# Designed miniproteins, single chains, continued (4), part 1

Every score and structure here is a prediction.

Each design is a single chain, and the fold is of that chain. pLDDT is the mean over its residues in the fold that is shown.

## One batch from the design tools (miniprotein)

Design m12001
Fold by ESMFold2-Fast:
Parts: sequence; structure tokens; C-alpha cells
Structure m12001 (fold): chain A 100 residues (1-100)
Amino acid sequence: MILQKQELSEEQREQLRREFELVLEALRPVLAKQSPENQAIVEELLRFAREQIEHGSGHQADVAYSAVLGMALELQLHPDMSAEELRAVKEKLIAQIEAV
């Protein structure tokens, strides 16, 4: 018996895409102030999250969006975060997406 994955409707996935792009626009000026190493770390998370929003299950897409919001908040609160600290945040957020 093949269990169908619960997928987001096209409207729900489109809404998540729009929300994701709004978060990216808000994050852009904050990210531009980061070191190239920190920018690369954040871009890895953003790439993974985008894949989950476009192709993941509904739950994976929702958790991926929440993870990007969490990263945006961390960068706003702690703009001087080290690359080691930022990698730890990225790893934690990716693990949260993969756990669902």
C-alpha cells in the first residue's frame, strides 16, 4: 500500500514562496554586512530551505520557512556572530528540517 505524502496545495506553496521572498528581502541588507564566510554559511541554509519549500512535504516546507525566520532573527539580534557560532545555528536549523 503506497502512502501518499501529504503535500501542500499549489496556493499554500505559492504563499510560502511569497513569505520566503519577503524574509529574503528583509535579510538582504543584514547579510550584506556579514563576512563572506558568514554569507556563504547563510546561503547554504537558504538553498536547503528553498529546496524544502519547493519540493519537500508540507511539514518540511513549514519547518524550513520557520528555520529561515529563525536565522533572520539570530542575525538581527547578533550581527557580530562568529562563523563558528553561525555554523552551529545552521546545523541546528537544518537538523530541525530533516527531523520532520
Scores: mean pLDDT 79

Design m12002
Fold by ESMFold2-Fast:
Structure m12002 (fold): chain A 51 residues (1-51)
Amino acid sequence: SLLGIGQNATDSLLAQGISADDAAKRVKAGLRALGADNDTIAAAVAYARGK
């Protein structure tokens, strides 16, 4: 799922030392490029910011 892709990308970015806010921005941009809907993007951003 696109949500799962966003969550996996978040975990990878955080493991690389990227901040939760920067991970959220990158995941939002990436999911938009993949054609994710607004609800999926919002859920992925909430996941990233909750870290």
Scores: mean pLDDT 84

Design m12003
Fold by ESMFold2-Fast:
Structure m12003 (fold): chain A 85 residues (1-85)
Amino acid sequence: MERERRRAEADRLLEEGKKWFEKAIQYAKNGDFDTAEKYIDKGLELYRKAAEVLEDPEERDRILRQGEYWVAKARAELRREKLKS
């Protein structure tokens, strides 16, 4: 029960974090770079929270690595849109 509860909470945090990364990319495409960077930070914070909820070190590492991937992807899109402006 406790392990299932932690997995459900982690999944909720990951879905919310992904939504913030997706919003960051949309705001970058709209030229709102400051808001995009804030949303990247919000997404990363939620991924770190998800990792902290889980007890398995391998699952934590995988989640943190996924968060870093999303940060890199969102920042690459942000830089691409800045170059168009």
Scores: mean pLDDT 83

Design m12004
Fold by ESMFold2-Fast:
Order: structure tokens, then C-alpha cells, then sequence
Structure m12004 (fold): chain A 94 residues (1-94)
């Protein structure tokens, strides 16, 4: 359980730091079209790199409950990122 908890904590901290960088890039974008492109490239990278990485780590665990916890974390973080990005883009258009 400690390894799963440490993994989730590190992943969460990394995502929070990436969100700060993403927010800065979106706010500094010259227009809404550039901001949308930055957001799309970030979400694409998250889906292509982070989600498969978490799925691979989960597949290596022997405990089904721990596997499900990692998979649920990945799904929850994707949803949170989509909402975070939507809010930033709406604020950029105002």
C-alpha cells in the first residue's frame, strides 16, 4: 500500500506543477486560438503518455484493489484537467 500511496502522491504533485505551467502558458497566449492549441497539445500528451504509463504500472500490481485505485486516479485526473482547462479558456475569452 505504501508504494501505491507514494506513487499517487508523486503523480499528484507532478500534475499540480504541470497545471501551473499550463495556466501560465494559456494566460500568456496571444489569442484564444493559441490558448486552445496549447490546451489540446497538453491533453493529447496526458492521454498518450501519462494514462498508458499508469495502466502499465497498475498491470504490474498483484492486488486488484490497488490496480483499480491507480486506474480510478488516472480517470479522475483526466476529468479534473478537462475542467481546469475549460475554466482557463473561459476566463481567457472574457
Amino acid sequence: DKLVEDFLKKADETIEEEKKVLEKKIKEAKNIEEAKKIAEEYLEGFKKNFIPFVEKVASQLSNPEHQQKLLNFAKEKEEELKKFIKKLLEEKEK
Scores: mean pLDDT 84

Design m12005
Fold by ESMFold2-Fast:
Structure m12005 (fold): chain A 92 residues (1-92)
Amino acid sequence: SVKEEAKEAIEKYKEKVKNGEMTEEDAKELRKIAEKAVEAAKNTTPQNSLDAWYKALTVQSYKKGLEYYEKGEYNKAAGEFLNAIAALLQIK
């Protein structure tokens, strides 16, 4: 479920973020998916150092996304939320 939402979010939003077209509503939707990604990452015990790095990246990118969101920088926020979502997909 979370990994399916993550894949769909990346496909839906990657070009829109790249073009600087993300709205507050788009960033808000990505924030919800990234929050679920962080929860999933935190509930995962890493099997190796690479998985541990992706787990840390998921959490750190989400936090950075929240900082941009609070500043009204929705495209930068969305980019960081997509980074968090993408990092979760790399955890085995």
Scores: mean pLDDT 86

Design m12006
Fold by ESMFold2-Fast:
Structure m12006 (fold): chain A 74 residues (1-74)
Amino acid sequence: MKITFDNYGNAEKVKQKIIDVIEKHGGKVKSYKIEFLGLGRYRITIEVEGDIDKEKLEADIKSLGIPNYKIEDL
């Protein structure tokens, strides 16, 4: 599973919140990257291993107020 989202400002803090949610649902973070896109915008990509409940993960991500997130099955 791969989770991608864009953030303005503190990308490290938002990344950590998503990792905490992933681990809460039994997922393991395989890799992550933060890419600067300009104008204070960052793209955060997290690759997740394990059998994680995608619907529960999506619900918790929505509760964090992160717009335009993308979840892909790998």
Scores: mean pLDDT 78

Design m12007
Fold by ESMFold2-Fast:
Structure m12007 (fold): chain A 88 residues (1-88)
Amino acid sequence: GKLERIKEKAKETIDFANEALELIRTHTPPSEDRDRMIAFLEGAIQEVNNILKLALESSDVDLDEALERIEAIGKEVKEKVLAFGTGT
């Protein structure tokens, strides 16, 4: 069902963000850009967790919105991580 898709997409986004966060903390020296990226990833994880919690109490219409929001956050996280890794 939609709730299972929301759970799956939330897990994918959180797992990816946590892996990126670990790699950045371990392999990148302290910098302003690093601090901003860490803050962004931590914020994205919190937002996805909040959406997931609300989705458990939502109607089918609210579940569609929740899924779209989680997918949008997941896309932004992947794009930001890629840009950070390829930036100069």
Scores: mean pLDDT 81

Design m12008
Fold by ESMFold2-Fast:
Structure m12008 (fold): chain A 76 residues (1-76)
Amino acid sequence: MLSKEQQDFAEKVREELASLKPYIPEDEYARLEAEFEQLIRDAEAGKISFLQFLFRLLAISGEALVLVRRTLREKE
């Protein structure tokens, strides 16, 4: 179960991810959103620790940045 501070952090990350939606193909964004929502569910269910949540979130963020960069390069 996530604390209020951890839930507020997750909500802020959700908002930041949503801000990248115009720069990522719709199908790829849907996949990343699904991975993020599953990560939230696993953390809420206590299947992973908050530290594991943070490490997995870092991986999702890295993938999102790679997709943004790829999309921007295709428009150059």
Scores: mean pLDDT 79

Design m12009
Fold by ESMFold2-Fast:
Structure m12009 (fold): chain A 63 residues (1-63)
Amino acid sequence: AVAEAEAALMAKAREVDAEIRKIEAELLDPSASEAQRAELRARKRELLDKFNALMFQLDELKK
């Protein structure tokens, strides 16, 4: 059902948002190496792209 698909996409978007927030907190850790920070920034970018894709799918389901 469309409602189940919407709920699933919302759940995934919430999980992605939580992961982004965790990465932002990890980037504030002064003990992190430059290599670790670069990896965290790259992962955050990928998660932001994923979040935007999920929001687009949600918009399409509402039509």
Scores: mean pLDDT 82

Design m12010
Fold by ESMFold2-Fast:
Structure m12010 (fold): chain A 80 residues (1-80)
Amino acid sequence: SIDEILGPFRTETIPVVDRERRLVGEVPYSEIHAEKVEVKEGDTEIEEQTTLPYALVVDEEGRIIGVYDLATDELYEFPE
């Protein structure tokens, strides 16, 4: 689950990317279960913006669809 992947980072701000791996926002761990995340236009690859090994992935409406593993380039999609 999302809590199992991101649980070690509960004190961190979690980066948020779109389907193209562009940084579109960030949320505190307490908001990883929010219905929607505030997003901006993505223009920068996530790997240039964070030292965390994971990012949340959102769809075009800002809904969380999965977790992206920056170390392995794997996307863990969740049933919505």
Scores: mean pLDDT 71

Design m12011
Fold by ESMFold2-Fast:
Structure m12011 (fold): chain A 100 residues (1-100)
Amino acid sequence: VKEYIENAKKALEEGDLDTALVYLRKALQEALKNPEEGEKYKDEIRELIQKLVEAGLDKAVLRRFFELASKNEEEARRFVTQLDRLLSQQPELLALIKPQ
């Protein structure tokens, strides 16, 4: 998990948003496999998502990311629940998960 977060941060610093999203997805998948370790790195994952949004990440790209990150409906729901706490400070991002 930690190595994927570090690689995502490097890609973001280089302006490579696509590579940053790939590593963020891998970090989230590992966090879902190991919930205790996922909770340990929760704040770093939240900070990384926030930095990607601040870097000008398109809302359509975020929506596509959520679709790609979900392996099944239960895992997608757990992913959404983890992000929901971060998205409480970013209501526009919550709208991407719950389309009207």
Scores: mean pLDDT 61

Design m12012
Fold by ESMFold2-Fast:
Parts: C-alpha cells; structure tokens; sequence
Structure m12012 (fold): chain A 65 residues (1-65)
C-alpha cells in the first residue's frame, strides 16, 4: 500500500484505508470514489488508487479512467 501511494496526500491514503476497512459495500464504493476524486484534484494518478483498492479486493463499479 504505502509504496504504491507513497507520494499521495495523507487525505487520499486515509480514504483508501477507510474504504478497505469498511464492512458496508456501499460505504466502500463511496470512500473509494472519494479517494479517486481527491487524487485527481491533487494532480495524482487515479489509476494507482484503483490498483491499491483492487489489491485489497475492492473493485469499484461503473468506474471509467
């Protein structure tokens, strides 16, 4: 996780951690999308956030990169 998102803000990292820790599928989807949006706003690759989430078994629905 840390290596993949090392140059990302603590806010993005926290959203990713909250998404993978959540037991509510809807909450996982929402937190994951928030992390992607924040990464984009900060000029970071959203694809790396998707890869980090997928490495923990979280696949975002209806996502286009």
Amino acid sequence: MDELLADYSERVKKLVEQAIASTDPEKQQELGRQAIRLAEEEGKSPARVVLALMSHGLVLKDLVL
Scores: mean pLDDT 77

Design m12013
Fold by ESMFold2-Fast:
Structure m12013 (fold): chain A 77 residues (1-77)
Amino acid sequence: KLSEEQLELARQAFESYDKDGDGVVTREELRAALEEVTGRELSDEEVEAIMNAYDLDGDGVITFEEFVEALERFSRI
């Protein structure tokens, strides 16, 4: 589980990449936001694993809630 401070950082990163304000980010924006919050580079394979787990509709976008779950997964590893 992310701390309140980590959630605020995640929100700021997400909003910085959600330039359209539609509440979703693309795969590329997800990767960049996760790298910013975690401070480490992610491989394309790690990003694809997250997309496969959360993009159940195949629309190529991730919500903030899904982004937080992905971030929690990477914070544990």
Scores: mean pLDDT 73

Design m12014
Fold by ESMFold2-Fast:
Structure m12014 (fold): chain A 107 residues (1-107)
Amino acid sequence: SPLLEKLLELIDRINELIVQIMKATPNPTKEELNKLTALALLNAGQWFTIKYQGETEKGRKELQEILEQQIEIAKELYEKSTNPEVKALLEELIRLNEEMLELVKQM
């Protein structure tokens, strides 16, 4: 499906941003480490949902819940960050997750 291919492409781009954020945060606080780990696990969860649920109503609902959680965590990290590079990466992460959420609504 072209929609599933686009979703997988966005997951890969989101994963790259999470890795870049982690590299730009060499001495994370416990809270930052927990939130960055949660973002990585949620992103992995999206890939598994697409693989096993596909374009189903259950898959759509699960992806919406994961994306909403990922956006919330990214916004919290953005508000607490003092690093302009990390803030820019988080803004792009939020934008891609919001784009993905709009595509998931079309499932």
Scores: mean pLDDT 88

Design m12015
Fold by ESMFold2-Fast:
Structure m12015 (fold): chain A 72 residues (1-72)
Amino acid sequence: KSKELAERIAALAEAAGGDRTAEVVRQAGNMGLSPEGILLVAKVSVYREFSPEQAAALVKEMDAIYEEVLAK
């Protein structure tokens, strides 16, 4: 669950041009953070790397990925 979530969120961030967020999220997954911990780290990172408007849009997509991964 945690590794799948980390890879999917990292791929989303990379596609948006967020290489820093992708690296931080993958590192969180490799460190064994919970799915909630990975999502929190990702949300903090996108607000540092992107504009507030773009970060809000990415957070919405990240929340959707989180719900999908936990439902399976």
Scores: mean pLDDT 82

Design m12016
Fold by ESMFold2-Fast:
Structure m12016 (fold): chain A 60 residues (1-60)
Amino acid sequence: GKSEVEDLLQQIQILSNELLKKGIAPDLASLVLKNMNKLKTLTVKELEELLNHLKSLLKK
């Protein structure tokens, strides 16, 4: 979608799947994927903070 929230959610889903595939923070990645519907209730700022956290885990 063109929504900023939808774009952030898509990136979070992609990165969470990558983390799970690589065995990096699998409990966190699994929780994020299971709770995608709840993440839709978060603010743009909270979603950006989560996305940045997931990116930091993947970079290590």
Scores: mean pLDDT 82

Design m12017
Fold by ESMFold2-Fast:
Order: C-alpha cells, then sequence, then structure tokens
Structure m12017 (fold): chain A 80 residues (1-80)
C-alpha cells in the first residue's frame, strides 16, 4: 500500500538520523500513523501525514532537518 511505503521511508530516515530528537520525532509520527490506520483509510492517513510534514517544514528547524523533511515529502507525494 502507498501508506506502507510512506511509513517505511519514515522508518528508514529515523534509522539513518544522527539526531536523537529528530529520530524520536519520526518514530513517534510512524506510531501515530499506524494507530490512525486502524480508524481511517490508508489514503486519509497518508494525506494527514503529508499535511503534518508540510506544516513541520514551515517551522524554523535546523537546515539538515528541513532537508530531510523535504526529501521525505517528495517521496511521499510520489506514493499518492
Amino acid sequence: SPLEKALEELKKKAKESKDEEFKDFLELLVEQMEIASKYYSDEEVLERLIETLEIMAKFDLPEEHKKELQELLEKLKEFK
């Protein structure tokens, strides 16, 4: 499913991250989306995930984190 591919990309970025706070954020986001998938369609959860990442990318984050979020957003939009 497109959602499964999106969650795998988040898990991969979390494993590759050297920043523990950013890693924890991505892992928490995956957990929340997996919980949401029990109550909502995969399409609705994927749209919510993309919206959440777009909102986060507007925050004044370290450049490396912004780059990682932008790379994730581009990949996730391909799955839609």
Scores: mean pLDDT 81

Design m12018
Fold by ESMFold2-Fast:
Structure m12018 (fold): chain A 74 residues (1-74)
Amino acid sequence: MPEPEIRLLRATDGTEITPETAASRLSVGDPVVLRITMPDGTVLEIPGTFGGLDDKGQPVLSVPDGAQPEERPP
């Protein structure tokens, strides 16, 4: 079954950030966008800030209260 594709983008220039490059390309508090591509091709973008890496080395995002995902066409 196709899974949603999740990508992290640096908000200042739209550069894609992988978990492996997050620590070298982002600092805590940097504006980021979480882009989720649904199996039907719908793209959702969630604005947030980079919160660092968790205990498993995965990027942590802080999303403001009341933030809404923005739907983009495929």
Scores: mean pLDDT 72

Design m12019
Fold by ESMFold2-Fast:
Structure m12019 (fold): chain A 79 residues (1-79)
Amino acid sequence: MDLRKQLRKLTNQGSDKVAELQAAIAAGDADKIAKERAALQDIIKQLDELREQAERQGDAATVYQSEQIIRGLEDFLAQ
């Protein structure tokens, strides 16, 4: 149960940072782009730690969903 709550929290934080990064890109603010990219990388690390914890507990659904969100955020950062 707690893992699912943490997953939702990190997903929401990631969504907020994606929006902030998109706004920074539109404004051409290089310093803010770098800052928000770093924040998204930190969220990805937290999601990966959550994925590892879920894997150790045998929570395959949380592992799968965490991986999907990580890939989505990494794909966005690759743009």
Scores: mean pLDDT 86

Design m12020
Fold by ESMFold2-Fast:
Structure m12020 (fold): chain A 83 residues (1-83)
Amino acid sequence: SEEDVLNRFRLRAGMALGIMEIAATTLDVETLRRQRERMLAELEAEMRELIAKHNMSAATVAEMRQVLADMGRRMDAIIARAE
């Protein structure tokens, strides 16, 4: 179902955020910024694949885009707190 796909995407996003929190305890800010760019690009590619494969509704697509936007902001906050 669309709910299952969205929930799996949210879980994947949450896992990426968790990795960033752990990485921020040991890695420098420049490395964290590169990791953020890579992770968001990978999640955006996955989002596009899921949208195409499952013919997701506009409402669910909007929620998936909101998840990405929220992740970007939360990763920025983690990086700001790093070191």
Scores: mean pLDDT 86

Design m12021
Fold by ESMFold2-Fast:
Structure m12021 (fold): chain A 85 residues (1-85)
Amino acid sequence: SKGEVIGRILLHEMEEFLSSLDLSEEQKEALLEIVRKLAEAIAAGDVETARELFEELKELLESLDLSEEQKQAILNGVESAIRAV
């Protein structure tokens, strides 16, 4: 389905982006866990769950030592995927 393709692309792009960030492996894994859940919700066409997970992602990002530019890149990528389903 369209959602399955979008979710798969999101997960792959986020895995590559997060690997480039100066974060601990534990912090990267926490981000990847929520992105995996987002990709699953997007694949299912569950926009409501995807939006709830997006809010959880925002809260997680605020707890991390990331630049505003890095945070916005992650949030923009996820929001674009949600809007595309």
Scores: mean pLDDT 86

Design m12022
Fold by ESMFold2-Fast:
Structure m12022 (fold): chain A 88 residues (1-88)
Amino acid sequence: MTPEQLAEIEALLREIADAAARDPELLARLEAVAKALQPELEKNLEALRADPEAALRTYLQALRALAGAIADVPAARRLQALVDELLA
């Protein structure tokens, strides 16, 4: 993953966060998905030192799942497409 791709992911996550700040229903949906993904993300943090590439892949898969769950949000659809390219 390039620094430019990371910056794009960060920008899309910020757009999603800004949308959630204005929409309590979207915020609740986002929190529910994040809670469901938390065990895999915690496991990934422990694995990061042993296998950074596998850890990055797990992180991207979690982002894809998050974006897919809120695909009605335009920024989430763009994030899903970007993550699909990175996992290809």
Scores: mean pLDDT 75

Design m12023
Fold by ESMFold2-Fast:
Structure m12023 (fold): chain A 74 residues (1-74)
Amino acid sequence: SSALQQRVIDAAVMLLSVVMKLTPAQRQEMEQALRSGKLSPALLAQLQKALAEAKKKQDVLAITVLESVLSITK
């Protein structure tokens, strides 16, 4: 349902905001990208870089969130 999709997007944006330390403007851009399913090359590169850093730190929660977001948009 659209309501469930919205809640999933809101949760993903909140978690990404913490993991990637996004500004309010970057958070809004991320929300729009997740709603549309269209990531810009720059935003995709930022997500990939965040995933590589999370893997180096063995941050299982961050890895899970980032891989889930990347799989949904591809």
Scores: mean pLDDT 79

Design m12024
Fold by ESMFold2-Fast:
Parts: sequence; structure tokens; C-alpha cells
Structure m12024 (fold): chain A 72 residues (1-72)
Amino acid sequence: SSMKEKEQKKEEEELEKRVEKLTEAALTGREDSGITLSEEQRERLREKIREAVEKIAEAEKKGEPVANIPDL
């Protein structure tokens, strides 16, 4: 296996961890605000966070400034 494949796998693991942390934070923040999300809403939130994290990671790789994670 090439070093490039190993780096890509590490990036995927880091991205997944980032998605998990942000999803937990978003859910906790909503629960603290008295908002209860359905299971479908939780899945959709996770998907939106994943898309945002992927876009941020792509921008970081291109050396573009990333100012904010959008509110979901």
C-alpha cells in the first residue's frame, strides 16, 4: 500500500471523529435549548454536519481561509 492511501485513511478517520464531535455538540446545544429532535432530524443533522466538515477539509487542503461552520 502507498503512503498516500494510508494518509487518506487517516484523514477519513479524523473527519469521522470531527463529524461525531460536532454532531454531539449540536445535539447537546439543541437539547439545552429545549429542542427535541426526532430520529430522522438527528440523521439529517449528522448528514449536514458531514457535508460541512467535508467542505471545510477540502478548503483547508486548497489553503483557502475557512471562517465559519454554518449553523445547521
Scores: mean pLDDT 72

Design m12025
Fold by ESMFold2-Fast:
Structure m12025 (fold): chain A 93 residues (1-93)
Amino acid sequence: SAIKEMALGEFLVLLRRAAEAGLAPAEVEERLAALKEELKKEYPELSDEELDELIAEARALLEADPDNRELYIEAEILDSLRRMELTVKKLEK
């Protein structure tokens, strides 16, 4: 699912940027919770359980290979696509 791939990418980008910024675990969890609520509002097709599974998958991928450039590039592309979609939605309203 393109929506699930986009959501996974968003969680990967957040986790990687948080790690690079040296954010405390509590702050990372707060930001993940906020992003999860935003994604639920934008993509109501995604259940709370599916979003939790995607967060777990993103964490596992980052732990397995934190320097995986291909995975990071894909995640950044998906993040950029989502930001463009949000901009279009704001312009249409």
Scores: mean pLDDT 74

Design m12026
Fold by ESMFold2-Fast:
Structure m12026 (fold): chain A 77 residues (1-77)
Amino acid sequence: STGNTVLKLIESGKYETLSKLISYFDTTKSKDGLKFGADLLLAYQMIKDKNKKKKLHKILQKPSTKSASPEEVRKLL
């Protein structure tokens, strides 16, 4: 997928989906995981809205205990 998946999820208000993706890629050292990590860092730096940044920060501190399925990940990337 082209573009920043993390920014797309935040703009769509899909914070639960984002939390599940973080949990998935935390255990999966793949090429997609490296791109996801880069997208996450860029999103955090680019977000100027305090409420969006605060929600992202909370997710980073306490991600979902439920991981995204491989099928869900493929549809998002």
Scores: mean pLDDT 74

Design m12027
Fold by ESMFold2-Fast:
Structure m12027 (fold): chain A 81 residues (1-81)
Amino acid sequence: MKELLEKLGLTESQFNELVKRLQEKFPSLSKSDIRKLVLHTLVLSPSLAKLSLDEIYSYLEPILAFYVENPEVLKQLLEKI
């Protein structure tokens, strides 16, 4: 986890703050699931990690909203990542 965050250019503190904000917005999602989704998105789009936390949050918010509305898709994704 920490090694992956360092490779992406994020501090653990920044990552934890992002996860906290997303969990406050999407309380139906577990913190663990949010952490996995955020990491998966950043691994697929590493350029996002160069943005501000507010910009990363704005990008991730509609993605997590989609998974809340489509729980079967979320389950399939989490099994794969």
Scores: mean pLDDT 80

Design m12028
Fold by ESMFold2-Fast:
Structure m12028 (fold): chain A 86 residues (1-86)
Amino acid sequence: MLPVYRPPRSRETAKEQLKLVREMREGLRARIREDGGRVLRDEEKREGSKVTIEFVGEFSDGTVVTLRAVIDLEKGTYSFELERRR
């Protein structure tokens, strides 16, 4: 049996991850603006304890960055994905 590693479920950890994702989104937005690129999507929604963040930006050279995060503040669970394509 392969040990199934589940990250600790903690409301504190989920809050910290939400803060980090928001800071990453702001940093990406600033970099894209400085580069003269464009923001294609920038969305944060909250449904009860669940926060969903989606950011898609395109740099002036055609590089696309996608950030997706889903954070459940009640369950203390989170997932995020950062992808860069040229």
Scores: mean pLDDT 77

Design m12029
Fold by ESMFold2-Fast:
Structure m12029 (fold): chain A 91 residues (1-91)
Amino acid sequence: MERAEKAEEYAKKAAEAAKGEEGEKAKAAAEAAAEGARRAAAAKEAGDAVGFAAGAIEAIGGALSAALYAKKGGEDGEKGEEYGLKAAEAA
């Protein structure tokens, strides 16, 4: 639960650090990561191990995508990449 929530937090920070068109893509990826993290948390609370795994994978994928797009978004993209990597580790 806490790892999925932390993945969402770092993915949002990665998106916030991104700028321009790549920033919008990073935000979309961060939203996908946040949704995956929410599904993982809900599945864990319900005792659904398969749903938890699926949500965690979605959160990791979204966080990595957010980091990659943030990196392309210019000077602040470096900070976005750092937070995206931390999101992947937490999920």
Scores: mean pLDDT 71

Design m12030
Fold by ESMFold2-Fast:
Structure m12030 (fold): chain A 99 residues (1-99)
Amino acid sequence: MKPVFDFKVLAPSEEEEQQIRQDAADFGKKTGAEINLTITRHPPLSDEEYKKLFKDDIIKLMRDLLEARVERAKAAGKEDLEEEVARAKQIIEEVEKEL
């Protein structure tokens, strides 16, 4: 039975992808093994990219929660929501600047 190798690679650059494909082909020729190579063009997110996505997700969550709160208050018959909504939007903007 010939060995089968499944390689999953997150390629950081096009040049590195070409080198990895060549190295995998050479390894297959040398060993006679079946080589299945999957190269994902989506490298793992950096800490800075994760921080940015986390910031965007938090701001979106805060806005969605504000909208849900406003709809709930309207359903309860509250009429003066304009100042409360304005204050909540100001707090969201302050949090966005601190993230």
Scores: mean pLDDT 73

Design m12031
Fold by ESMFold2-Fast:
Parts: structure tokens; C-alpha cells; sequence
Structure m12031 (fold): chain A 80 residues (1-80)
């Protein structure tokens, strides 16, 4: 169901956020920037879910993975 797809996507994002926060802490990113990036990523995932209602679970999870990877790349670049 759409509800199960949404629940799976949010569960996946929560695990990805935990890993991302750990990486940001290791990189010395300030707490306020960590919170702001997590909020931005959460909003981006809401947009992915809204735009991809008919997409497969695998496609949605891949899009979430891409968004998280892009967020981490931005964090590493700003720190340079």
C-alpha cells in the first residue's frame, strides 16, 4: 500500500540520517548546521514521496540514497 511504502521510505531515511549525523559529528560540523541539513533533507524526501506516488519502493529508496549522498558531499565541500 501507499502507506506501507511511505513508512518504509521514512524508516530508511531515519537510518540514513543516523549515519549522516555520525559522519557530520566526525567532520566537526556545528550542531545548528547538522539540524538545518537534516530538516532540509526531510523536506526533500517529502517532495520525493509526493512526486513519486506511483514509483516502486526500490526507486523511492534509491532517490532517498541519492539525496543523502548529495547532502554529505555538500557538507564535505563546505568544510574545505
Amino acid sequence: SAAEKKATAWGHLQRQIAALVAEMKALGVPREEQVALVRELTKEVQAILDANKDASVAEVLAAIDAAVKAALARVKKVGA
Scores: mean pLDDT 79

Design m12032
Fold by ESMFold2-Fast:
Structure m12032 (fold): chain A 119 residues (1-119)
Amino acid sequence: SSMERRRLELEREAIRRVLEYMRSLAYQVPYVTYLPDAEELDAPNYSQRVPNPVSLELIEEAVRNGEIRSLEEFRELLLQMLENMKKLLPSDSGVLQATEAVVERALELLREEEERLLA
């Protein structure tokens, strides 16, 4: 329907705005922006511990390819990104703390976008 198409277009635009925020921090959080190298994180069992790898670059590609179809799917990917880092890194890791801060702010921005779409 035309209403469903408009909703999908607005949700896609909301996702792009949140991605733009995250991309603005790419240099501060490289392990969020790109798939981390197991050697860089001292995580030799990366593929076994993280069966569903997620990075900002992969999310951006999935959005461009039309593979992410809703705000809910996007939220799930952001949460998966954070959970993956929690599995790889100790709780006192600066990399994990930076990842948590970026993901938490992205989720707040996504909630604000959802509120705009419901208004």
Scores: mean pLDDT 78

Design m12033
Fold by ESMFold2-Fast:
Structure m12033 (fold): chain A 75 residues (1-75)
Amino acid sequence: MVSEEEGEELVKKFKETVDKDSEVLKKLKDKSLLPAFEKGLERAAELVIKYAPNYAKEVEEYREKVIKELKEALS
């Protein structure tokens, strides 16, 4: 387990990285990459929650929001 401060920084870096990757996917407008992105995001979220379990709700809510926005943008 990481410290609360390390957990906060981990969640911040996770969100920043995912936001950048999702914006790239939106610009490419390639729906074929969506399943791979969803699987990668699920695995990344699980790792973040493992090390920062007190942020589990925030990480899961963020994941759901990103997937919803990507599905809408690529529809």
Scores: mean pLDDT 81

Design m12034
Fold by ESMFold2-Fast:
Structure m12034 (fold): chain A 56 residues (1-56)
Amino acid sequence: APGPEEAYEAGYLSAMDPEKADEYQKLAARAAALGGDEAARAAHIGGMEGKKVSGT
């Protein structure tokens, strides 16, 4: 089962790679569902950090 670290990575990549954003968002959602609250929190934080790095 995906862990919080994997959920964070998927969330981060969903913000960094627009072409694959849908795939990474689905992966992050699945990781959150299987990993519980910690994985859900990690996916959200990953997405936020990815947006900061990819944003201008």
Scores: mean pLDDT 73

Design m12035
Fold by ESMFold2-Fast:
Structure m12035 (fold): chain A 93 residues (1-93)
Amino acid sequence: SPQALAGRREFAIKHASVTLLLQAARMYLKMGDVKKAREYIEKAREYLEEARKIFEEIRPLLSPEQAAEMEGDLRNLEEQIREVEEEVEKAEE
């Protein structure tokens, strides 16, 4: 399906963006810029939400294996965002 192919490509871009934004957030946190770290985490959340919407739209067009992999990717990204949020909260104590 052209729609599934386009959606999977867009999902991959959003996935990579979340990872890079969280890496930047951790870098800013290490530099003591907690406010900048929070801004990058918020951008990561926006990209994760976009990735979820793409997945929801194309899910009926995917094989069960493809759907399970993308769902796992979404869970892993959510966990990574939560871990960085906890690091920020600890730094503000």
Scores: mean pLDDT 90

